# Designed miniproteins, single chains, continued (5), part 21

Each design is a single chain, and the fold is of that chain. pLDDT is the mean over its residues in the fold that is shown.

## One batch from the design tools (miniprotein)

Design m16699
Fold by ESMFold2-Fast:
Structure m16699 (fold): chain A 59 residues (1-59)
Amino acid sequence: TQAIADELLAKALAQLPSLSRDEALQLVYEVARALHAAGASPSLVVQVAKKLLDAIDSL
């Protein structure tokens, strides 16, 4: 759901500055995997993953 996606995105974004590049990419995978398991649409999973990858590229 959108609420779960928003919560996971917010938590992940808060963690990113303290993580290594490898740890940050692993977190993106874990968030995408969790959303997929929760029944989120493919477009929502991709949207969240893109936002996290863009945030990593801005670090």
Scores: mean pLDDT 82

Design m16700
Fold by ESMFold2-Fast:
Structure m16700 (fold): chain A 70 residues (1-70)
Amino acid sequence: MELTEEQKEEIKKIAEESFKRVLAESPASTSSEDLAKQTKERAIEEAVKKGIDKESAEKEVEEIIRLLPN
């Protein structure tokens, strides 16, 4: 399913919020890979709740996570 610009903006906000939450809940020793994995899972779940197709949400979340500040 093709994502609108509005849906992409919403997924970006969801991914940023999920990342902040995962980072706050995770031990300081948590790897960047594990943080990304947990963030991706939470962001996809929230996007699906908003009516976004799971496959499209997965692709968009993965691209957004690559751009998150380290």
Scores: mean pLDDT 75

Design m16701
Fold by ESMFold2-Fast:
Structure m16701 (fold): chain A 100 residues (1-100)
Amino acid sequence: AEIAELQEELRKLIKEGADPQKIFEVSQQLLDALVAQHRARVDAIRAEVAGIVIRSPQDALDLQVEGGVLLIEAGVRLTIGEGDLETAELVVRARLLLER
């Protein structure tokens, strides 16, 4: 339930051109919820997923989200379920917006 609610809130904030700080906060909550859903892996990848780092629009374009795999800056592959693909893509979109 939490993830679906955060997805809707983040989509609304992006569509409305809301304050960048609010977009960041909700995108972080959504990322935290996604990481919590994959708790079994959190200890192994904690250092690498402390933040999905998108420094520029180009970094976001080079980020691959395919077949349930998200590539992170550190070269760590975070495997996500098919149902989480939309969540990961939304987080990437929000981070890209913050580079404006």
Scores: mean pLDDT 56

Design m16702
Fold by ESMFold2-Fast:
Structure m16702 (fold): chain A 61 residues (1-61)
Amino acid sequence: LAGTYQSKSFGTVTISDVKGNKAQVQIEGSGKAEAEIVEVNGNTLKLKIGPLAAEEFTKVA
């Protein structure tokens, strides 16, 4: 699950420190946020960051 991902709203992000249904998301050129893992499908993760709607992140590594 850890690695580099692409999303429409956040651009390139690095996902790390995956523990249970939680992960750290480092937004390129910005800060870190904690996200909840809603769904895992192969190279695609659905993550919820703070009060925002869940969004799809696609692995690009």
Scores: mean pLDDT 76

Design m16703
Fold by ESMFold2-Fast:
Structure m16703 (fold): chain A 68 residues (1-68)
Amino acid sequence: GPAMQAQIDAILEEAERRATLAVVRGDYEGAIAALEEALKQLRALDPSAEAAIARLERGIAHLRELLA
């Protein structure tokens, strides 16, 4: 419902803010950790939130490629 979507959106927005700030500081490990924490929260909140989960997984994969 709308309340659940608002919680999902808030988790994504906060994760993106934290990850962006970490990347700007050159802290890619911290950026990955922020997205992984958000992914854990999102899976606990709603494991059926496929689009939001996929978005976080893509962000983590992208950051891991930058570290390689």
Scores: mean pLDDT 87

Design m16704
Fold by ESMFold2-Fast:
Structure m16704 (fold): chain A 73 residues (1-73)
Amino acid sequence: SMAAEKAKEAAEKVREAETGEEVQEATRLASDYIEEGGATEEAIKALEEAVKEAKTSGGRTALWGALQLAKSL
């Protein structure tokens, strides 16, 4: 779905983010798309991989939160 593709795109932006502002903005988008039906098995797998590869500790924590949100839906 478009929501799942956008959630994966936003998760990738959190993974690549190097500033707190970039982490916050991309995490907001990821959470929004996850809640809009983007919590697919493929998107969850992408979030799990993004958590492992996050460039910052803040990004890793944010992605972990988004992953837990996706798994709860």
Scores: mean pLDDT 84

Design m16705
Fold by ESMFold2-Fast:
Structure m16705 (fold): chain A 72 residues (1-72)
Amino acid sequence: EEIKKSKDPREKAELVARKITDPNVSLEEKKKIVEFVSKDKNPEVRQAAEVAIDALDDPEEREILKKILNKN
């Protein structure tokens, strides 16, 4: 997966935000992305994911993804 292969935290944060806010990305794939981010040691990547989740129009999807992000 592209996000796991990115060496630059800034690029990884940008890719994460783009995929989370992309309406063509399924909820299941977003859940997988957020789970990877929840285990990431870089606060910039985690902050980008949180901001992207907050920008989503579906409140149920936001709650699901936030729960996954904050699990660890």
Scores: mean pLDDT 76

Design m16706
Fold by ESMFold2-Fast:
Structure m16706 (fold): chain A 71 residues (1-71)
Amino acid sequence: SALEEEEKKLIERAKKLPEEKQKEVLEKVSEASRAALPALEAAEAAGDREALEAIAQELIEHGKKAIEEAE
């Protein structure tokens, strides 16, 4: 899927960062993931695939911004 391809590209970009910057990116991504958790759980319980995809897209966008800020 497009989301899986984007995630793979971001992971490869993150791997090129120094270890300290990788930790910074992981911290920002973890924060965004925790903030999204209530919405993710609600969408999963409802079987709302469109909402799950939208949440995944938002998390990927947060990861991309974190990597760009670290570069």
Scores: mean pLDDT 80

Design m16707
Fold by ESMFold2-Fast:
Structure m16707 (fold): chain A 76 residues (1-76)
Amino acid sequence: DKAKEEEMEKQVEETFERDKAELDKLPLEEAIKLLKEGLARLDEMIEKTKDELLKKALEKLKEKLEAYLKELEAKL
């Protein structure tokens, strides 16, 4: 179901933008710490997930958050 896949991708983008906006309000070191903790939890969820569509969504979210983490660490 392409409509279901498109909705999940939209949810991933919305989740990422929300998390980024929240982290951008924090001191840099605190944002990095929370993002690293979130990524560790996300990895655990990906490994445990049996739903292929959800797993794909979580993997896409992880890629976006990892790229953002690298940007934040470069500023430290």
Scores: mean pLDDT 84

Design m16708
Fold by ESMFold2-Fast:
Structure m16708 (fold): chain A 64 residues (1-64)
Amino acid sequence: SKDEQLAQIVNDYSERVSAAKSNEELIAVLEESIAQVKAIEEPDELSKTFLEGLEFELELVRNE
């Protein structure tokens, strides 16, 4: 269940990132993906690693 939820979030994120045409669209994708991962009630280590990656990338995009 949680593995399937995370896989759906990852797949949606990958498609939306590929479709993003601007930093503003990329920021929106990152913010929505972060919110989706944070909504997982009992995050495993894989979910935490993915969240850290998203937060790191959001910081990089926002600093440009």
Scores: mean pLDDT 82

Design m16709
Fold by ESMFold2-Fast:
Structure m16709 (fold): chain A 84 residues (1-84)
Amino acid sequence: SEAEKVKKYTEKLVAFLNSKSPLTQKLGKLLEKRSELVLSGELPAPEEKEAMNKEALEAWEALSEEEREEIIKAEDEAEKERGE
């Protein structure tokens, strides 16, 4: 099911992010929160969605280029397992 695919994808990425550093753990928490909102079917308030997007952007920009590349690679691997 779609919900199971989203859950597996999120669990893999969150586990990866939590294993790296405190900086990437913040991104993991944001990804987990976004996944919960998608799975619950709740529409966040516009202000809450904007705040979440801002936090994600700030967390991403705080990372080194090397850390960003590792996350992108992990995301690609998780997407391949989630998709097919």
Scores: mean pLDDT 70

Design m16710
Fold by ESMFold2-Fast:
Structure m16710 (fold): chain A 97 residues (1-97)
Amino acid sequence: KKEIIEKAIKHAKEAIDWLERGLQGDGPEAIRKAAGHLREAYVLAKKDPSLKEAQKLFEEAIKHATEALENPDTAVEHLQRALELAKKARDILEKKL
C-alpha cells in the first residue's frame, strides 16, 4: 500500500509540473506528458480501494487535460482545473502516508 501511494504521489507531482508548464505556454506536448502521468497515478490509485477519492480526482483531471488538448480556446480553464484536481489528489495521498 505505502509503495503504491508513494509512486502515485511521484506521478501526481510530475503531472503538476507538466500542467504548470502547459499553463506557461509550453504547448500540447507538455499537456500530453501531464495526462500520461495523471493516467499512471490513476492506475496506481485504482489498485487500492482506500484510494478511491484520489482515483476519482485523477480521473477528473485526465478529462480536463484531454479537453485542453481538444479545445485550445478553453485550454487555460481546463488546465487550471486539472492542476487543482491533481493537487487535491496529491494532498489526499500524502495524508495517507
Scores: mean pLDDT 89

Design m16711
Fold by ESMFold2-Fast:
Structure m16711 (fold): chain A 70 residues (1-70)
Amino acid sequence: SLEEKGLKSQKELDSLSPEGRKKLTKEHMEKNPELAELTRQIGRTLRAMGDRLQEGLATGEPPAPAPIAE
């Protein structure tokens, strides 16, 4: 419902305990498969970045910097 989507807003989530916020976020992602897919795509990108960092640490070579554009 629209009310459930309203609870997804950060302002309302911030009013909950950390555990309650995580639980509601997880349930909302399960109810919204499109949001789950976006999260997976972001996770894939973050994992690739993490793998590069770990390779740099293992070989002693620094990973290439990833500039953040505004």
Scores: mean pLDDT 61

Design m16712
Fold by ESMFold2-Fast:
Structure m16712 (fold): chain A 88 residues (1-88)
Amino acid sequence: SAEENREESLRFFLERLSPEALLQILRTSPENLTQSRLAEILGVSQSTVSRTLRRGNIKLEDLPRLLLERDVEEGVRLLEEGVKKVTS
């Protein structure tokens, strides 16, 4: 489904997303965040970025927000699990 393709594409980017890479993406102004620039930051080819965005039906302009939302959700989950282990 389109939702499954979107999740798979976001997972592809997240697996290659270091905290340093995320910061570089967030520091890049929207007009300067091109497929080529994103490819450089992630260490992949521009064609890989283009195909992955198309597969997930993701607009490049929306990607930084989507990546941040997913990274924050994962970070909160790990913090909650850590608190449960300490309070057990």
Scores: mean pLDDT 74

Design m16713
Fold by ESMFold2-Fast:
Parts: C-alpha cells; sequence; structure tokens
Structure m16713 (fold): chain A 57 residues (1-57)
C-alpha cells in the first residue's frame, strides 16, 4: 500500500527531527510506529490484510 510506505517515510523523517531536538519521548514513539509500519508492510507482502485505520485523511 502506497499510504503505508508514505507513512513510513514521514515517520522516519520525524524521528530524525525528534532526535535532533533531543525529544526522547517523541523519538521512542516514532521508533515504535516505524517498527509497526514495517511489520504491516511485510504482512501485506505475504498476502495478509491489515486495518487501514492507521492512516488519517
Amino acid sequence: MDLLQRSLANAKELLKKAREAGNDGMAKSLEKQIQHLEANLKKIAAGEEIPDDVVEA
């Protein structure tokens, strides 16, 4: 799903900015989000369905 790949890219960019700002709490949240998005992308590649409620308009 293109939206998941875009969300992953955005999360990685925000993680970089959070680390530069010294915001450890935000960095940890983004690291967890990135791990979750990568796991979901792997499941899609394996033919599994996932909910799309992680994407906001």
Scores: mean pLDDT 73

Design m16714
Fold by ESMFold2-Fast:
Structure m16714 (fold): chain A 61 residues (1-61)
Amino acid sequence: MKAEARAAAPGQVSIAFKEEGDVGYSAGAYLAPDGTVHLAYTKSTSPTDFTTRTETRAAAA
């Protein structure tokens, strides 16, 4: 389990990221004032293969 919170924009930031166990790195999240969450995280299945994923979802849902 990994969670980080950082204010990067004039708005709000909310981070909630759950590691699957193997390899999960920091995630960045941005909570828009409209209640939209922008989440970007890096998922690694292997120590050599890194995959970056980006998800956008409504917050508080």
Scores: mean pLDDT 49

Design m16715
Fold by ESMFold2-Fast:
Structure m16715 (fold): chain A 87 residues (1-87)
Amino acid sequence: MEKILERIRSLVNEIKALDPSLGPLADNILKLAEELAKETDELERGILQGLALIQIGVMKLITEDPRVRRLLDEIADLINELYRSLA
């Protein structure tokens, strides 16, 4: 869990370095991942996972940088791994 969150934070920082304009949106993904890691209710965990993946999808549509899209795909995989680790 802690290693997954640390990796997500690292990838969020890479996105902010590549495109500072996406910083607030990337910070929102990290916040959702941190809330997901703390959540004990299975239904609420599913909602938080879904919200994080929707946010990632929106950012992939907005960004023109293929490097940012790759980082977002890695974050999506880590969100799914985090969700499975809590189930």
Scores: mean pLDDT 85

Design m16716
Fold by ESMFold2-Fast:
Structure m16716 (fold): chain A 85 residues (1-85)
Amino acid sequence: SVLLSRLVRSGDTERVELLSVDEVREMFRRQVRPEDELLYQQLAGLTVLERERKGVMQGYIDSGMSLEDIKRQVIQEILDEIRNG
């Protein structure tokens, strides 16, 4: 919760790029409890979205969005997908 909240809300979205998804996943895999299951699912979603980031991020760059705003938007889309799916 703490790490993912910081990645989404603090405006420090560049940490998603600096912290490899494998490292973040490993940190939570060892601590997976029922309360942390949603967090693990959100991290899995980040891994999936990172595959699409090249096309999605390029589109947003071409639209004039900052990289920080793009990363925040992308993370928010994953969270909304998990929440609604």
Scores: mean pLDDT 50

Design m16717
Fold by ESMFold2-Fast:
Structure m16717 (fold): chain A 82 residues (1-82)
Amino acid sequence: NLEEKIKKLEEEIEKAEKEGNKEELAEKLYELGLAYLEKGDEEKAREYFEKALKLYEELGNGEGVLKAGTQLGLLAMKEALE
């Protein structure tokens, strides 16, 4: 189920990129970050949250900036403690 979710999100991201839909792209990148976090792949989760954060910043989406930034902050705290 989780592997299928990741695959579907990757396909949705490719579609959003081709369509130039930055809002959809940012949301799907954030969701992919959450999926990798659920899988325990913190390195990939961080990469996708960073990509989502950059797009949310470009879009002026404060809610997106906050949620992606919060996930990155939590990952950074885990890294500092371990």
Scores: mean pLDDT 86

Design m16718
Fold by ESMFold2-Fast:
Structure m16718 (fold): chain A 80 residues (1-80)
Amino acid sequence: DAEELLRRLERLDRVAFAREASARFGLSPEAIMIAVEEAVRLLREGHSLEEVVEALSGPKRLPERKALLRELLLAAADYR
């Protein structure tokens, strides 16, 4: 549910999550924080999770990047 995902991402300690997730996803903490910030913006605009993942994957929309971003956002939603 996009509304529940949005609520969880809005409550996220982005700095703490980014530090812990960096090694797991092979991304810098800054890149993770930017991805979460952009996801929150798009979800607030009424986009679905799939539309957010497509948008964040860039113009080439590579399948591997979509899978990575989906996993990242779901991990962020489950983060305490």
Scores: mean pLDDT 82

Design m16719
Fold by ESMFold2-Fast:
Structure m16719 (fold): chain A 64 residues (1-64)
Amino acid sequence: GDAKELAAAGYEALKAGDRAAALANGGQSGNMGPGPEADLAREGGEALVRGDVEAALENLKKGA
């Protein structure tokens, strides 16, 4: 669904170093919950807010 597509967009943005686009796409996906993709995107967004880029990448990838 759209949550999965937004999580994938957030993952690709973060891989490219675009933290703002990653946070925007991951945040939109996370707000489409509850759901497995949205829940993973929310965890990825929370990780990115606290500066944990590795955890953010892993969670956004799983949500995609």
Scores: mean pLDDT 80

Design m16720
Fold by ESMFold2-Fast:
Structure m16720 (fold): chain A 74 residues (1-74)
Amino acid sequence: MPSPEEMANAVVEAMKGLSERERRALIELGIREAAKLGEDYLEQFVAEFKKKASAEDVELLEEVTARVRRELAA
């Protein structure tokens, strides 16, 4: 199982050269997979992603994370 840092690094690297739509899709995939591994894993993944990603991609992460958390709380 990858660590939260390894997963965040993989998503950030995979996003290079992609469109905003493709980056949003990869961010959503990463968040949903991290969420399956538990809240602590998701929190660590989000923290590691924010250290490495651009401000634009962090904004995409915040949007998707809020949506996924709302779905999980319902």
Scores: mean pLDDT 83

Design m16721
Fold by ESMFold2-Fast:
Structure m16721 (fold): chain A 93 residues (1-93)
Amino acid sequence: VSQRTLDVDVEGALLIIKAAISLNEAKRAAEQGDVERARQSVEDIKKIYNEVEKLLEEAKAAGDADSVRVLQETLDGIKSILEEAEKLLKEAE
């Protein structure tokens, strides 16, 4: 792998970890009936999703196929986390 792909892989992993932390906060908020905190956690995950989407567009513009693959996998992972967090919010409402 190129140095650029390694840097993107590390950044992508960090963003997934941040999304997972926000999902855990959404779970705790939903269990406590704290709809506002659950909603904030969903918004935090959406911001992370938007960050990865921006990185993916930059990688596509650069023609870096390896980084595009890594970032697409990262985006798909965060999308799954977001969908789970949105279900938890809906259940808390």
Scores: mean pLDDT 82

Design m16722
Fold by ESMFold2-Fast:
Structure m16722 (fold): chain A 68 residues (1-68)
Amino acid sequence: EVVTIEVVLEPGELSDEQLLRQGLAFGTQLAADLRQRLAAIQAQNPSRRVTYRLIVTVNGRVFTHTIS
C-alpha cells in the first residue's frame, strides 16, 4: 500500500525564509510521526506493507520524502 500525504504551505503573511523554516520543522515532525505509526502498523499486522509518500509544497517548491 502507498499512502500519499500532500501538504501545501501558502505564503500568507510569512516571508519565504519564515515559510521555509516552518515547513522544514513541520515536515521533520510529520515524518517522525509517520515512522512511528508505520512501526505500530507493522507490529500489529506483520503481513501488511505500507509506504508513506510525503509531498510538501512551500512557495511553489516541491519536496518529496518516502517512508517505508
Scores: mean pLDDT 73

Design m16723
Fold by ESMFold2-Fast:
Structure m16723 (fold): chain A 79 residues (1-79)
Amino acid sequence: GPPVSEDSLDKLASLPDSMRTPMLRRFLESYGIKVPDEDADVRGLSAEEFRALLRALVEPAEAGDREAARAILRKYRDR
């Protein structure tokens, strides 16, 4: 996919909580990464936590590293 800019991360992180899970899934799918629904559940994260999650996902997403992406998602979900 295209390079992820800080502006793009800020826009995604500013979304309402109800939009975050479908947008996260769409973000990962734009890089060819599909994760189980439970791994994509980001409800209850603050905007700052969601921004940090998206930033952490950029390198594994661009590399197509599904397992690294899933590990990061689980870390943020299970906090």
Scores: mean pLDDT 74

Design m16724
Fold by ESMFold2-Fast:
Parts: sequence; C-alpha cells; structure tokens
Structure m16724 (fold): chain A 66 residues (1-66)
Amino acid sequence: ADKQRQEILNQLRQLLQQYQQTGDPSYLQQAQELAEEAIREIGENPTKYFSSAEEALSFYEELKSL
C-alpha cells in the first residue's frame, strides 16, 4: 500500500520536473492523466491503499500540492 502510493507520487514528481525543464505542456497532461487514474483506482480500492481516513486525506493533500 505505502509503496504503491510513493511510486505514484514519485512518477508525478518526475513528470512535473520534466515540465519544469522543457516547458512542454504534454508532461502536465501526462501528470494529470496519471493523477486521475490513480484517484480512480484508489477510489475503487481504498482499503488496499489506506488504513485510515487521516492517511487518505494526507495523501490527497499531497497530490493537490504537487
């Protein structure tokens, strides 16, 4: 669970870093698509990713701050 959350966040950060380096808006689009897919999957399987509501809230807040 934690490893999967960290992997998603790491991939999002990499896409944002590529956008910062290149200015190419396609990286922002890829990041948005990845975030939307992750939110959808987590929404379908919340107990697979989170052990508490506080943990889930913390993760979503971290996603918004990216």
Scores: mean pLDDT 71

Design m16725
Fold by ESMFold2-Fast:
Structure m16725 (fold): chain A 91 residues (1-91)
Amino acid sequence: SMEEIKERILEIIKRLKKLILESSLPITTKIGLVLRLIGLELDIELGGDLKEVIEELLEIIDYLLENETNEELKKELEKIKKELEKLLEEI
């Protein structure tokens, strides 16, 4: 259902916030990315297009994968990417 997809996206955003804060990225980059994620949570709450939200989350993850050096964090990001790609196929 759309409600289940929405809940899964919100859970993924929560997980991404945690991973960003645990990352080795500069503090200014972390702040910018977390604010972007908060904006996406608001878009979902306001009835925004879930496909566009997922596509934007995938762009954020690709940025994180390009810039992160921690192998454990990269593995978690790859798992989240795979989950989002599956959700994108369901909508």
Scores: mean pLDDT 88

Design m16726
Fold by ESMFold2-Fast:
Structure m16726 (fold): chain A 66 residues (1-66)
Amino acid sequence: KAEALAALGRASRAIAARDEAAALEEMDTLKQLGLGDAADRIRAAVRAGDYARAEELVKETAHRLL
C-alpha cells in the first residue's frame, strides 16, 4: 500500500509537470505492485495527452486504496 501510494504521488507530480516519460515509468511500478488495470488506464490517458483525465484516474486509484 505505501509503495503504491508513493508511486501514485510521483505520477501525480509528473502529470502536473507534463512529463510523459516520468509518468509512464510510475505506471510500470504500479503494474508490478498489482495495479495493472489502473496503470493501463492512466497510461492510455497520458499517451493520448489527456492530462486532466490522467489526474482524475490517479486520484480515483489512490481513493480506492483506502
Scores: mean pLDDT 82

Design m16727
Fold by ESMFold2-Fast:
Structure m16727 (fold): chain A 70 residues (1-70)
Amino acid sequence: RLEEGRRLVEEGGRLHSQIVAATRKLMEEKGVKTLDEMAEVSRQVAAEHADLARKAGRLDVEGHRLIAET
């Protein structure tokens, strides 16, 4: 099912984009200027969006599996 696999990969990519956007927004809000501050923000976003990251990973793996089966 190529279309289903493509949809899942696109969904996973969208969730990854949300996490990236959240990280960037938080960096701007906190006025991050150092690598240590960036690491702190990344850890915070990863913790807050752990469910989204896990879901994105599952969608990506399942999507590629379906594409490979086509």
Scores: mean pLDDT 77

Design m16728
Fold by ESMFold2-Fast:
Structure m16728 (fold): chain A 81 residues (1-81)
Amino acid sequence: SLREFLRTASDEELAALKEQVRRIVEEAVAAGLITEEEGEELYELWTAALEAARAGDDAAAEAALARLREAGEAIARRREA
């Protein structure tokens, strides 16, 4: 699972995963799917979730993922308006 991977991942592997998330967010902003501010929020929430999961803080990881879901729902509502 992603949590098992993150608990055993090297700093280099974590950095590579964070860079992949950044590229996905930047691509979404460039495509006009999300705003630059929304992209920054999503990246911060993703990195918080990854860091919490790596630390074995399941509660913090779940909280960050819940905030990420809420942010995604807010973006969807804005795009429907």
Scores: mean pLDDT 79

Design m16729
Fold by ESMFold2-Fast:
Structure m16729 (fold): chain A 111 residues (1-111)
Amino acid sequence: SEEIDKAIELFRKAAEAVGKNRDLAADYFEQAAKEASKVNPSIAAILGTIAEALRTDSPEAWRRAGGVVEGVLKAYGKPTEKAHGTREQFLEAIRDALEAVIEELEKLKKS
């Protein structure tokens, strides 16, 4: 549960930083990706893709991030329109995806 608690804390910090401080959000996603790489390389790749978009602010990186965020939203039955919307809508989509992951991790702790 310590690894899950650390992941939840990093995701909460990332969600809070998204839309307020891009570099800080990138730092939290990079830390989360490093921790996730120890248990699930696929999740680490998703987090790393989002971190790259936040770090570089490149159109290509944001296109890749849009695809992975859409995939997460679909997996948790969330609306996907914001993943391909304006920058502000995309940052909301990232927060929605993180909150869905946090909810599932918290449920896993109760098992």
Scores: mean pLDDT 80

Design m16730
Fold by ESMFold2-Fast:
Structure m16730 (fold): chain A 53 residues (1-53)
Amino acid sequence: TVTFKKAVTVDEVTAKLKEIGVSPQKVVPEGDNTKFDVYIVAGLVDDANERLA
């Protein structure tokens, strides 16, 4: 799960992931759109979380 200081869109999260060379399978917003569950091909979740935050 990635957390942001303010609400962002799924499109913004997806764009950031693509910038770092990650193609997400699925991005799911939680509650107030400040937290997202990111599903990618196995083993890359930690890298995505570091670069999104």
Scores: mean pLDDT 64

Design m16731
Fold by ESMFold2-Fast:
Structure m16731 (fold): chain A 64 residues (1-64)
Amino acid sequence: EEEEKEKEKQKLLSLAASNELLSGGYRAEAQLNSSDPEKAKELLEKADKYEKLAKELKSKADKI
């Protein structure tokens, strides 16, 4: 395989992994803040945003 394509693919996968960790972190934080529905909602929205970004990055990596 071309090194340039492999580097780009690995970069996208690393970014996807980072966004997955952020999503998981926000979901865990929302669980800890379950007594505050407004804050929990905000954290879940952030988690969804990062989960979507991670899926997009993985999709791009798969096309390389």
Scores: mean pLDDT 83

Design m16732
Fold by ESMFold2-Fast:
Structure m16732 (fold): chain A 91 residues (1-91)
Amino acid sequence: AAARAAVEAQRARLEESAKRLGVAITPRQRAEAELHGVLLLAMAGDEEARAVLRDEVGLSDALIAALQAGELTPEQEAELAARIEAWIARQ
């Protein structure tokens, strides 16, 4: 699964960088890095990453389409932020 592999690779790179710098990665930082990887893949048109955003994070198809277009309204930005924070909080 391309999306899962890319998220795992992003996490591994972040953990390696933190180890090299002598800092610990928190669960919140891991969740943020994983989400960032999924967002980038979904914006590039990856169907599996889109499914993760819909099913795991709870984003609507309309919100995902707006993200891919790069044209979010202030209301959509607020919804995105709320959904992301809720997802991070349950990790």
Scores: mean pLDDT 73

Design m16733
Fold by ESMFold2-Fast:
Structure m16733 (fold): chain A 70 residues (1-70)
Amino acid sequence: SAAVEAKAQEGIAKASPERLEVLREIGRKLRAIGEAIHGELMYKKKGDEESLRRGKEIAEKEGVKLKEPF
């Protein structure tokens, strides 16, 4: 069952918490960078200020900043 499989994955994570947590953090930051790039592209293509703002917000949440205003 999905619940048993999820619990098994948690067990693997607990067995190697440092390694898996580092990989998770890298994945979160890469996702944030991707969202920021997407926002920049949507702004350039459509003038979508909302997508640009959302991408920057996600990047800041993960500690990644592509642009610093001050």
Scores: mean pLDDT 69

Design m16734
Fold by ESMFold2-Fast:
Structure m16734 (fold): chain A 99 residues (1-99)
Amino acid sequence: MEEEYERARKLARILADLVGEPIDENATLEELYRKADELLSRLAVRLNQMTPEEQRAFLEKLLEAADKHPEVADELITRLESLLTPEQQAYLRELRAKR
């Protein structure tokens, strides 16, 4: 439970920082995952409003954040990828292949 809580908290923090929203550090595990899913959905909406060049730059910034937190990187990328368009998924794959 404690390790899962720390993972959920880090995931929510990374996403909140990318969106520019605060998180409640006293939130329950369920609330942290719910907030992470909400933030991921908001990020996907923002990406759909960006140019291809802006989408690539944003995804690169996301990958840089994931690199700093390897313990949540896979979960973060997997959850985000499920919300991306096929074109955005191709950008993410290209950026990951260059690393």
Scores: mean pLDDT 78

Design m16735
Fold by ESMFold2-Fast:
Structure m16735 (fold): chain A 74 residues (1-74)
Amino acid sequence: MKKVGIVGLGRIGTQKVRELVENEKETGEEVVVAMDINEERLKEIEEEYGIETVGSFSAFLAKAMELEVDEVIT
């Protein structure tokens, strides 16, 4: 399974997270970390999907390294 990190959740990024989580078994891509500056959006994603969330790019890089992320989507 390929571990995926997402940078920027906007309208399109939030849709991308949902699609990847719902189709994880079909695609072989697991979303393990998401980054956005909007704390409310991060909280919603964390509560709904259990995905790790971060509010800055430096925190994202640290978490992506820790979780051994294979691919980053922006």
Scores: mean pLDDT 78

